# Designed miniproteins, single chains, continued (2): the designs that were tried, part 24

Each design is a single chain, and the fold is of that chain. pLDDT is the mean over its residues in the fold that is shown.

## One batch from the design tools (miniprotein)

Design m4814
Fold by ESMFold2-Fast:
Structure m4814 (fold): chain A 71 residues (1-71)
Amino acid sequence: SLEELKEEAEKEMEENKLPEELKEAILKALPLVHAAEQAGVTDPAEIAKLREQILPMLLLAHEEHQRILAE
């Protein structure tokens, strides 16, 4: 379920002591991943489309993490 996915992700993020900005970006991406899994998306084209939607969020999260490390 989406709730279980969020709980698991939050636990993993807490274990890795991720910044709040990175946690927010990951949590924002989780509903898209969950919706794809529930829809049984196995088409490579659809998977690539989801990656394009998620990748900008992960890149922004990575940039924020790098900013925090520079401080």
Scores: mean pLDDT 66

Design m4815
Fold by ESMFold2-Fast:
Structure m4815 (fold): chain A 82 residues (1-82)
Amino acid sequence: MTKEEILERARKVAEEGTASIPDPEARQRAVDAILAVARTLIDQGASEEEVLNTVRKAAELVAKEGASDEAIQRALVKATTP
């Protein structure tokens, strides 16, 4: 699968996982931040499964903790930490 195909699937997972965020600008910032992490993982040689699992986890954590810039950053750190 191409990098573009994995990123498109990651976008859908991030959008679905953040659907509960009522502020569209905050939701878009969360999606963009999650996709930036997805790109980094692909560039590091991560599999499609690893990328999508990380994206799903990050979206769940953002939805749980709220969509402030600080909450998004914390969620991404937790999703990418073993």
Scores: mean pLDDT 80

Design m4816
Fold by ESMFold2-Fast:
Structure m4816 (fold): chain A 82 residues (1-82)
Amino acid sequence: SEILERLEELIERAPEEFRPLLEEIREIIEELLEMGRYEEAEKLLKLVEEALKLEDKEKALLELEIILGLGRIVLAVEKLAK
């Protein structure tokens, strides 16, 4: 999966302090991909890519926490649609 390959590269390059949040986001993206929700997975990946470009580490961590929250909401909505 191109999405998972890109995500893995981002996690490998990310600072150690970002990894717990990125691992939680990875689990959500993996579940969305297993459900065939490729557009939702791609949107979350793009948000992660933009957050990791931020020079302010505190802002980057807060953006990743927001992305994790959004990802949980998206996953819950997709599970309800089943």
Scores: mean pLDDT 86

Design m4817
Fold by ESMFold2-Fast:
Structure m4817 (fold): chain A 70 residues (1-70)
Amino acid sequence: MTPLDYVEKAFEALRAGRYDEANEYHAKYEELSKIPEYAKDTQEALSIEWVVTDGRFGQGFPDWRVERRR
């Protein structure tokens, strides 16, 4: 799976109220974001995160999203 896949699954889990799974998928995204081969996918995932959350989903999201946003 790519960083983009993990961020999408994390948001689906968050919307379903499954915060444990959402945090687990975000952790996987963070680990893959450190791998150079996934740099392009990480940038795309960051863009989607910004659009999807619109800053309204504070519940269950780790602080890393703040560091990765503008």
Scores: mean pLDDT 59

Design m4818
Fold by ESMFold2-Fast:
Structure m4818 (fold): chain A 109 residues (1-109)
Amino acid sequence: SVDDVIDQLLDTLADSIGRLEKLAQENKDNKEIVREYILTGATLTTFMMHLSLAAKAKDVDGAIKGIQRLIGLLQEYRDKFLEKGDFEGAEVLDETIQALQDALAQLQG
C-alpha cells in the first residue's frame, strides 16, 4: 500500500540521518564537513515531516512531488561531497537516492 511504501521510506531516511550523524562525529575536527552533514540531515528531517503529513492527508501526488524534490536536492549534495573528496558522505546519499527512486516507482506504478 501507499502507507507501507511511505513508512519504509521514512525508516530509510531516519537510518540515513543516523549515518550522517556518525560521520559528523568521526569528522568533528572538520567544522566545514560537519556543517554540511548537519544541513543535509536537516533537509532529510524536513522531507520526513512532509511525507508523514502527505500520508496522513492521503495526498499521493504531494508525496510523489516531495520525493522528486528531495532526490534533486540529494543529488546536488552528493555531487558537492564528491567534489570535496567525501566518498563516505556521497555513498550515504547514493543509497538514500536509490531508496527514494524505488519508492517513487512503487507510488507511480
Scores: mean pLDDT 90

Design m4819
Fold by ESMFold2-Fast:
Structure m4819 (fold): chain A 78 residues (1-78)
Amino acid sequence: SDAVREGAALAVRGETALQQGNYQEAAEHYTRALELLRHSPTASAYIHSRLSQAYQALGNTDQAQQWQQISQQLRQQA
């Protein structure tokens, strides 16, 4: 589907940004990917865990913990 294809492409862009240390850019790409992939618990869980990683690197520990908790809950639905 178009949403899955676009979401996957955004997730790849997010991973590239993380590898380059561009944490703000990574968070933006992952947030957009999440909107497109939200109906897949497995994909959504993965993206939430990556958002947690990006937010930890940015020093937003509270938000990172929230993303991680959501990721764990979504994995139970997968």
Scores: mean pLDDT 85

Design m4820
Fold by ESMFold2-Fast:
Structure m4820 (fold): chain A 56 residues (1-56)
Amino acid sequence: SMLSMEERAQRLFDMLQSLGLSVDDLSAAEIARLLGVPLSKAPEARALLREMEAQA
């Protein structure tokens, strides 16, 4: 609750990289759950994660 969505997304991205997983390995429901956001925000969260992947 103290972390912004962007900070949570960065942490999730770092974890996915350490596990050898892609953002596309996660369902919308998994992304929503892991970031603590409503399912309706999962597409926006996925776009943010893909942006982080593009910058890496």
Scores: mean pLDDT 80

Design m4821
Fold by ESMFold2-Fast:
Structure m4821 (fold): chain A 85 residues (1-85)
Amino acid sequence: SEAVENLQLAGGYVRKALALSTNEEARKEAEEYMKKASEAGTKGDVKAAAEYLIKAAEVILEKSDNEEARKYAEEAIEYARKALK
């Protein structure tokens, strides 16, 4: 499904952003949202999975000082929003 493909891309970009993030609090919060996104995805709740991936990316945008991490977080939000169409 195109929605599932967009969720996989969004999750991949959140993981790339997390790899560049040095703020432990931001990483922990984003990882909790990633866990909730994964749980929603395994239950087939595409909308909840996308919304949790957006929240994970927003934590990185708010708390990360790394420009590349922020760009990956923006890409994650774009693909998660495409999954919601």
Scores: mean pLDDT 86

Design m4822
Fold by ESMFold2-Fast:
Structure m4822 (fold): chain A 60 residues (1-60)
Amino acid sequence: HMSLEEVRQRYRELGAEVTKLREELAKAPPSKRKEIVEKYQKALDEMVAAARELRRLEKG
């Protein structure tokens, strides 16, 4: 199990990554677009999961 500090750090890093990927996606050449979209969706999903994990750790 991850510590509260590790999950908090992960959440911050994922937020920064989502912002960066949005910018990259807007400027992406066709050869990179699919890869960036996949990373963007995964980062969003992981950010939601990290938010839920933070709530679980705070609860117990």
Scores: mean pLDDT 79

Design m4823
Fold by ESMFold2-Fast:
Structure m4823 (fold): chain A 86 residues (1-86)
Amino acid sequence: MEQVQAEIAALLQAPRDLGIQLGRTLPADQARAQVQQLVQQALDDYYAALAASGGPLDNPGTAAVQKANEVLVKSLEETLAAKAAA
């Protein structure tokens, strides 16, 4: 539980910066693949912890993870679009 909460907090604090950094440092295909892995890993870790605790699927934590992942993906795509336009 604490590990998942720390990961959610880190994703909420730095999702834009992470997406920007990956978009700037990697080719588009590699950046997207890495973000997809990070998103999937965060979801897998969260749902595994949720299943172990017996918690409901519809809860505030689920929304927080989804929002953090959405911000990360959006920041990556915005950075890649800006790089392509330059």
Scores: mean pLDDT 73

Design m4824
Fold by ESMFold2-Fast:
Structure m4824 (fold): chain A 62 residues (1-62)
Amino acid sequence: MKGLAITSDGKLGTFEFKPVGAEVEVTLSDGSTKKGRVVEANEKEAIIELDDGSVAKAYKLL
């Protein structure tokens, strides 16, 4: 399931939703990618810790 992520520095990105604890790759609107891990998830939202130490808040797209 595709998700929309918003980084702590205000960048938008997309990723594929995976279970809590899984590694994900976030593709940002500027064409860069960041790897991270899903640390929290519910039916609508998730929190991803990125490898650079930043956090992205993520939303499920229908």
Scores: mean pLDDT 77

Design m4825
Fold by ESMFold2-Fast:
Structure m4825 (fold): chain A 70 residues (1-70)
Amino acid sequence: MTPLEHVLRAWEALLRGEWDEAIRHWQKAEELMQRPEHREDAERARRLVWELTEGRPGESLAETRWRRSL
């Protein structure tokens, strides 16, 4: 599973109100983004996170502990 796929699944979990699942997928995405093999996907994943959070005010990944590490 790619960083982009984990970001998308985390966003879908947030929309369903499943915070634990969302955080778990976000943790997996962050872990994979640190791997050299996923460098290009990491950049696209970060852009996707920003676009998804801006598209839905109040339902943003900014409320997770991981946004402050970005």
Scores: mean pLDDT 65

Design m4826
Fold by ESMFold2-Fast:
Structure m4826 (fold): chain A 92 residues (1-92)
Amino acid sequence: YEEEIEKLLEEALEKYKDDPLLVEMIELSAKIARASLYELPAEVVEEVTALIKKASEVWDTDREKALEYLREAVELVERALAAGADKTLRTV
């Protein structure tokens, strides 16, 4: 299933290769999509979804700000995966 995400990513990157900001948006979105294959806490999913919505809302007016929201979403997902969600935070 990760291979399907990689194939879709390659197709999207080839289609939009002349727009570097859109390429970065696609790459960040692919990282979030891959992480969705793992069991994430509902709170993390809600926050990530909110950041994606914010990125979408500002994409046409401020692409740099949209990418900032997507980078925050990726960081949040990576942190949650590394921490093993809420249960690990209690044990450290």
Scores: mean pLDDT 70

Design m4827
Fold by ESMFold2-Fast:
Structure m4827 (fold): chain A 70 residues (1-70)
Amino acid sequence: AREVVKEAAVLLGADEAEAEAGASTLTDADIPAVADTLRGTARKAEETGSLSPEKIEALRRAAEELEAAA
């Protein structure tokens, strides 16, 4: 779960160290909220064309993996 959040943050432009530090503070109780945020980000990116289809798919996959872990 934390690894998936770190990867998604890096994909959105965070540096690896900042993404890792943020992800390390997460608990299982945070997972549903993070998954919702990733889905919302992917949806807005698709609407605005701000990310490539590959990155949008990666964000959706990250959200699905987090939901499966919840």
Scores: mean pLDDT 72

Design m4828
Fold by ESMFold2-Fast:
Structure m4828 (fold): chain A 91 residues (1-91)
Amino acid sequence: AEALARALRGLAAEAEARIAELEAQVARLKPSAEAQEHAAQAIAAGRTLIAAIRQLELGDNSVDGSTLLKTIADSDAAMKEHWAKFQAALA
């Protein structure tokens, strides 16, 4: 339980750091519309990931834990995919 809680908190912290980095890069670089769209999608996925982790921490019985775990996995994958596309669009 403690190890899982620590891992989820770490994942949320990493997502928050990535969102801040993407927002800073978009503000500094003023990149193409394509790059900005991928950054926006990565940020949206990261926020969904953080929200799902917080929902699990609250222990809300109205939401299926397996559904939240799937949302966490899918959102993490989507954030990483769009972040990679953002970096590619900058090259």
Scores: mean pLDDT 83

Design m4829
Fold by ESMFold2-Fast:
Structure m4829 (fold): chain A 60 residues (1-60)
Amino acid sequence: GIVELIKNNIEEILKKYGISVSAESLLSNPTLRNEALNKLKDKGMDESLLNILSTLLNNL
């Protein structure tokens, strides 16, 4: 499903939106997670996908 695709392919999803951040950095740094999520929103990512991604990253 979408959650598994996001979890397993987070770097590729970010690259599709022009964001180059490692999965390791996102998982270890809450500030980087929030910055990446804000950039995804600014680049037009769907709010439902942003909510799933935010929940996933904050609960890993």
Scores: mean pLDDT 74

Design m4830
Fold by ESMFold2-Fast:
Structure m4830 (fold): chain A 100 residues (1-100)
Amino acid sequence: SAQDEQLRRQLQALLEKLKELLEEMKKSTDEKEFERLRNSAIGLINQVIDILSQQSSPEMQALRQQLQALQEQLLQSTDKDEVIALIEQAIAIVQQALAL
């Protein structure tokens, strides 16, 4: 449907932004810059959760729940490598949503 195509385009745009942030985070050597990038990634993940919450399929709801759990871990993590790994996992979940 036209609504499903619009939501798919929004998810694709958020996926691209999240991938760009991940590359910037991997290159960052400044703790304050890394914190800003992490906060930006959290914001993008929140937008993905909001889009997935508009879907009624059980598969989309399961991915939304997985993403919410990753978000909680991300908010508690202070380790750069762990934060990067959690964002990579979030990217994989968004890719799974786009494949449904």
Scores: mean pLDDT 87

Design m4831
Fold by ESMFold2-Fast:
Structure m4831 (fold): chain A 70 residues (1-70)
Amino acid sequence: SDEERKKILKELSEVTKAGLAAGKRTKDSEGGGQLLDESVKGMKALSQNDLEAAREHVERGRAIVAEIEA
């Protein structure tokens, strides 16, 4: 649905913001790059209406955020 796509887009946007923020810190730059890669792949899946793949990229992004915050 359009609502589900908007929700996933919002979640991918949050992963992008986390990746950009991490990329500004030398020690977290690798994790930041991984977050941006997951965001790009998730956006591509969303553009292809592959909501399952887009959700998987959101989940992987969240796992990377948790690892950086540990």
Scores: mean pLDDT 80

Design m4832
Fold by ESMFold2-Fast:
Structure m4832 (fold): chain A 50 residues (1-50)
Amino acid sequence: MEIRVGDEVTLANGVKGTVVALVTSGGVTYAVVEFADGTTEAVPVSELTV
């Protein structure tokens, strides 16, 4: 796993955010990403670029 809490990541749509948490559910690891506007979204780590 290359993505860690505190990493800045880019989503598939080109939006950037910071990883604030990592959660594994059903064999898939999700990163909880915080965006510049203060919103958060859970994104599969396979959809993120560091």
Scores: mean pLDDT 78

Design m4833
Fold by ESMFold2-Fast:
Structure m4833 (fold): chain A 92 residues (1-92)
Amino acid sequence: MYAEKGIEYGKKGIEYAKKGDGKLGGLYASLGGWYASKAAQNGEDPEKAIEAGETAIRAGLEAVRVGTGIGLTYGIAGALSGIGGQFDGLLA
């Protein structure tokens, strides 16, 4: 449940960042990372939780590349949350 949402939001984050919208890219990256972390915490499929985490990390990095101010902050948050979700999935 959460893993699929994490992947979806992470992909949206990448799409917005590629369009040069660092703010929306960062916001979706952060949301994707949060769902990836929730997927890991709830014992969802580890492979899907890891995929959600990786997608959030990629979205966060893309948002950091184009983001300034709030977009940069959310991009960093998305990358960190994605790392947390990926790490929790690997430790499960």
Scores: mean pLDDT 72

Design m4834
Fold by ESMFold2-Fast:
Structure m4834 (fold): chain A 65 residues (1-65)
Amino acid sequence: MTVEELARYLQEEYGFSPREATLAAKAALFSGKTIDEINEIVEELKRERGRVSGEELAAELVSTL
């Protein structure tokens, strides 16, 4: 999966802006996360914080390294 493919998925699934989705996609691929793992992380963050930005997702993905 490419950064562009994952960024498009994140825009469609979560409504992230193109910039936010690209940042999160790069972080996810750098951390080796799958789409399913990303979805699990987003749901956990939503339960804790009520909302998740692409920037918050990127930070969380980097913190799992």
Scores: mean pLDDT 80

Design m4835
Fold by ESMFold2-Fast:
Structure m4835 (fold): chain A 92 residues (1-92)
Amino acid sequence: KARELLRELYRVLGEGLIEVARRARAGDEAGAERVREETVEQVYELALSIPGVSEEKAEQTREDARQALELARDDPEFGLEAGRGLLELAAK
């Protein structure tokens, strides 16, 4: 269902932001990059699966996710806070 898929997208992106931030803070740059790429692809597949989302909108969602995850790697404090916010949205 669209609502369940959107919540799953927020959950996946939120968890990804937190994990990228944690790995970056620990000096695990390779692990952070791997989680970033895996999360971007999961978000893209979820966006494509949401009824009413066009391929163009899914591509935009993928790029927005990539940028947010890249920022979480470079600014882990942002990544942790943004990730928590998305997990709260996913719980609603």
Scores: mean pLDDT 86

Design m4836
Fold by ESMFold2-Fast:
Structure m4836 (fold): chain A 67 residues (1-67)
Amino acid sequence: SQKELEEKIKEAQEELELLREQIEAFKKAAETHGVDQKETDKNLDILNKKKKEKEEKLKELKQKLEE
């Protein structure tokens, strides 16, 4: 149903917002504490991949809502 899709969209948006906050917090912590750049980049890549997966899921849900 559309209501179920709307609820899933809202959950996905909230998860993306939290993940974006985590990414920004991690960047600031890494800058402040002088963490190894290679390790920082690797961890950011993992977080950015998770963000991309959630964005793709959100896009799929929005397309289903349009149909």
Scores: mean pLDDT 79

Design m4837
Fold by ESMFold2-Fast:
Structure m4837 (fold): chain A 60 residues (1-60)
Amino acid sequence: IDLDSFTTDQKKCLLNVIKEKIENPNLNDDEIKEKLKECGFNDAQIDAALNAINDYLKMM
């Protein structure tokens, strides 16, 4: 899924989740999925968001 398909609120949620993962490295994938579901992400968007988060963290 293209990240451009995300709403402004979903993009803000994704950035907040990335920030929380950086501040709390013990935050697991299930907790990330729960946070994304609260922001209105569907299952396919959650998979795309997890891939984006993991790719971002690999660059750090």
Scores: mean pLDDT 77

Design m4838
Fold by ESMFold2-Fast:
Structure m4838 (fold): chain A 90 residues (1-90)
Amino acid sequence: EELEKFVEIARKNLEHLLEQMGLDEETRERVLELFDKIEEAVRNRDIEGLQKILKEAIELMKKSKDKKEQNAYLAVAITASRLLRALRER
């Protein structure tokens, strides 16, 4: 319950961040797709899946040339990392 609520708040915060940053539609969709995968991994308590998402977000951040795009993927990576820690500790 607490983790699911955290994920809902994180999604709303990310959506607001993406709107304020003025990202292109393709990048916005890609970031939100990664977040959908995070939500699914949390629901299934899939630690390995969450690790894979974290790695994917970091790789996309490294490949991005635009600072706004890098910051969006960084936000996804931070969220995945926090949730991964929470799932491992509890």
Scores: mean pLDDT 80

Design m4839
Fold by ESMFold2-Fast:
Structure m4839 (fold): chain A 64 residues (1-64)
Amino acid sequence: SLKEKAERTIKAAEEALKNGDTVNALVSLHELERLRDEAKKQGDEETASLVEKAIEWLREKLGL
């Protein structure tokens, strides 16, 4: 499901930040943006909301 993909991508972003892996953190950010757009297209408001919060958090951590 989109929610499972989102949760997995969020975990990957958390691990990348923990390891100082900015490249993989940015890859996860781009995947979250893709998942947000897909969730909105499908009317999956729960997943869209989850992903939007994760994008805001990750952008803040990356200084964006």
Scores: mean pLDDT 87

Design m4840
Fold by ESMFold2-Fast:
Structure m4840 (fold): chain A 76 residues (1-76)
Amino acid sequence: DDKTSEASSKAAKELKKLAEKYGISFDDVLEAALIVEVKGKEAGIEYAKSLGLSEEEAEELAKEIEKIVKEVKEAE
């Protein structure tokens, strides 16, 4: 729990920074992260575009989320 909690806290902090960078809510970034984890990066890009992000912004967000999701999974 505590080690997973530390990795999750770091991930949450990075996802919050992404929300601020792209002008979207933290809940939207969390949903995008879940979509990337379950359905992959392309589905995450489509979701990000539905939030009003450009194709370039959606691709960058999805790449950063994919990296964060991978780091959390490796910490478990």
Scores: mean pLDDT 78

Design m4841
Fold by ESMFold2-Fast:
Structure m4841 (fold): chain A 84 residues (1-84)
Amino acid sequence: MLTATSGSTVTITLDVDPSLDGKKLTVVLINKSTGEVISEKVVTVKDGKATATFTVPSTPGDYLVLARDEDGTLVSGVQLKVNS
């Protein structure tokens, strides 16, 4: 689980299958309790990694960072705890 301070900026690197190198993934930041999509970014996989930078929400709580391929298949994800 990752942690971040509300209102800061966080860079999240997700490990993915290297066969996805050069493919685009949609990385979303979701509020875990509400299911609200806070932010969405399209990133290109390099060296088995997908890296996205998000502005951390002002609302503390538990969030999910999920990566989906072009077919909508979930390929990676982490939990993010936002502290005040």
Scores: mean pLDDT 82

Design m4842
Fold by ESMFold2-Fast:
Formats: structure tokens, sequence, C-alpha cells
Structure m4842 (fold): chain A 96 residues (1-96)
């Protein structure tokens, strides 16, 4: 089983990956660059996979009796922020 420190680090890495995807999509949208349906589907699939991986890690942290309340709160906050970012990103992709 990975350590709490490794799980927290992985959550932060996944959140940064989601944020990078969102920033790139926002920049393309602002530049008036169109997205193909295949490209949208690929991006949505990738975002859903990243959120699912974060969900699994958050559940592991929440179930760990050695996890502090601060670690649990941080994990939940990162996950909720990631879900919010994915929602906004999907909304941009759907609008074109």
Amino acid sequence: MPSLEELMKKLEELFLEITKIEVDIQRRHQAGVAFSQAEKDAIISRLDALVAEMDAIVKQILADPNASEEQKLRALLLYLMAKSTVFVTKRILERQ
C-alpha cells in the first residue's frame, strides 16, 4: 500500500494535470480555435479518467486511520476543486 505522503503527492499531481488541460482548453477557446468531436471526446475521456483516479485515492486517504483531519480535508478540497474544474472545462467544450 502506498504511504499517505505518496497518496497526497499523487492527488496534487492529478489536480495539476487537470488544471493544465483546463488552461490549454481555455486558451484555445479564447483564440477561437475549434475543437473536433473526436478531440472533445478524447479530452472528456481523459478528464473523467483523472477524476476517477483522484476519487480512488481520496477514498484511500479517508479510510486511513493514520491520516490527520488536515490531510483528509486537503484531499477532499483537491478532489472537489478538480470536479469543479472538469465541469467548467466540459462546459467550454460543449458550447463551441
Scores: mean pLDDT 88

Design m4843
Fold by ESMFold2-Fast:
Structure m4843 (fold): chain A 61 residues (1-61)
Amino acid sequence: MSTADQLSRMGDRLFQQGRYLSAAKVYQLGSQVAQQNGDTQTSQTNQQKSQDFLQQYQQSL
């Protein structure tokens, strides 16, 4: 299991707890780690999820 996968699972758990900003930041880190490993697909997916969670955070304000 990659570090990027671990970060994605942590982000999902934070999202389920309603911690949208923290979830977005964790997914952003996962995107960076995936990109360093050459995993462009996982990087893009995590980047998209980070943006979606950030939008949900703003909607919850």
Scores: mean pLDDT 78

Design m4844
Fold by ESMFold2-Fast:
Structure m4844 (fold): chain A 77 residues (1-77)
Amino acid sequence: SLAERLEALHEAGVPLEEVVRELLREAAREAGIDGEALEREGGEAGVLVAVAEALGGRVPLALAERAVEEFRRLLAE
């Protein structure tokens, strides 16, 4: 699950950029794009491209901040 992946990234000491990648996959699903299907077909780069296009080619600071907040929430569960 996404929660398990985020926890694994945290335990491994992965930088914020990797956490943002996981949030981008979630954002792809929220935008009506099947991020998991895209990852299977085109890998992580495919998901990032699709999300970037859906968001108008922008990854705002607010998205990174939301990733940190969501990660904190998942750790509290």
Scores: mean pLDDT 53

Design m4845
Fold by ESMFold2-Fast:
Structure m4845 (fold): chain A 75 residues (1-75)
Amino acid sequence: SKAEVLNAAALAAAETLLGTLTDEELAAVLAVLSPEAAELVRRAVAEARRAAAERKFSKEEAFELGRELAERLVA
């Protein structure tokens, strides 16, 4: 479905971004989210850090996407 495709794309982008975050940056992102959203992000980060090295992605682009996703989850 369209929702599944969009969710998969958003998750892949978030995984790439989260895998490039430092611990300090991760803590800042988690602090902005609700407890439920923070749990999802924290779980995604653990896997993303392992998988991130396998992907080429601009660090700046990753940061912008993650910031937007965090903002939307908080809103």
Scores: mean pLDDT 67

Design m4846
Fold by ESMFold2-Fast:
Structure m4846 (fold): chain A 74 residues (1-74)
Amino acid sequence: SMELEKKDEELVEIVERDVAQAEAHRDEYSAEEFARAAELAEGLAEKLEKEGYLKAAEALRRAAELFRELAASK
């Protein structure tokens, strides 16, 4: 449906914006906060994938990978 596709694309934009902000402010967050963000992103990706938001789910999985890298860099 067009409504599902539009919402999926809007969710991708939100995820990408939030990830960019987190990366820009990476020094303000602890390793534990980034590790938690990665876990939350994975959980949300699974839920959105089940609802058919495949692009948003992929964006969240990429975000989780980045958050783990940021956690490991601390």
Scores: mean pLDDT 88

Design m4847
Fold by ESMFold2-Fast:
Structure m4847 (fold): chain A 71 residues (1-71)
Amino acid sequence: VKKGDILEYETPEGVIRLEAVEDAEETDFGYIVRARVLQPPGPVGTEVLAEVIKSKDGKKYKLIRADYARA
């Protein structure tokens, strides 16, 4: 995951979309990245620490946890 990549995760309230604001730190199963909320249902414009698992087809990124503690 690089700065500018779009991260998305399906929730009961819709798809949460985030934009990576910096390059991700690689983990064994994906990446941890600081990202900014682009649209509802999240707080638009807020930065979050996102734990992301990259799709095997490389087309989409799945957000498994978003930490709003910085908000």
Scores: mean pLDDT 67

Design m4848
Fold by ESMFold2-Fast:
Structure m4848 (fold): chain A 99 residues (1-99)
Amino acid sequence: AAAPRPLTPEEKERLRRLIEELLEAQVRRAVTGNLEASEEEKEVGEELEELLERHNLTEEQLLEALGLTKESLFERQIKLLEERGELELAEELRKRLEK
């Protein structure tokens, strides 16, 4: 496979911000109990997908380039749930990390 294109510091900051926005939207949806992705999640997800395609990156390569792991993303979601007082949802997500 072709090597992924290098990301600029500005592109890395934008991608980190989009990931944060996606996590916040996912947490808001989880609090409501809705299983369908929100319009916010779809819009942010589409922008992330376009950037991945532009830079010829997989999701795993993107996370690596940003110094993130799937585990760190779950830890961020747990913190956002705890900050919202959703302790039961935070505990459920924590259990998923332990598998």
Scores: mean pLDDT 75

Design m4849
Fold by ESMFold2-Fast:
Structure m4849 (fold): chain A 65 residues (1-65)
Amino acid sequence: EELDRARRELIRLAQELIDKYGIDKVNEIGVEVVKEAKYKGITDPLELTRRMIEKLREALAEADA
């Protein structure tokens, strides 16, 4: 249930970022999240999804800077 909610939020944020910067920007963020997760030993799908959400939110906030 929590994972499903997090995935829906992830999809929403990813679509917003795609609309503003294109798919390549989302792919760059995804690669960085996967690298960080591997380095920190994060394997839980919910934690991975939350980290991706955090990075997408940061990217959208930087749009105004």
Scores: mean pLDDT 77

Design m4850
Fold by ESMFold2-Fast:
Structure m4850 (fold): chain A 63 residues (1-63)
Amino acid sequence: MTFTVTFVDENGNALAAPVTVADVAAVGAEVLAFAKANGYSVAATRVEFHADGTVTVTAKPAA
């Protein structure tokens, strides 16, 4: 299945354009790469899967 991943900050502001990935493992890889590259806390990043195939990733700054 295909997932559309949307990256937002904790206030809901878009951080990047949506990315389409092939599977759940690719979603996890995108989240880790994005958080590390942009200085966000991997442990505090929230990933929400929706029934329609969209994924909302809420990135939080490292404390």
Scores: mean pLDDT 76

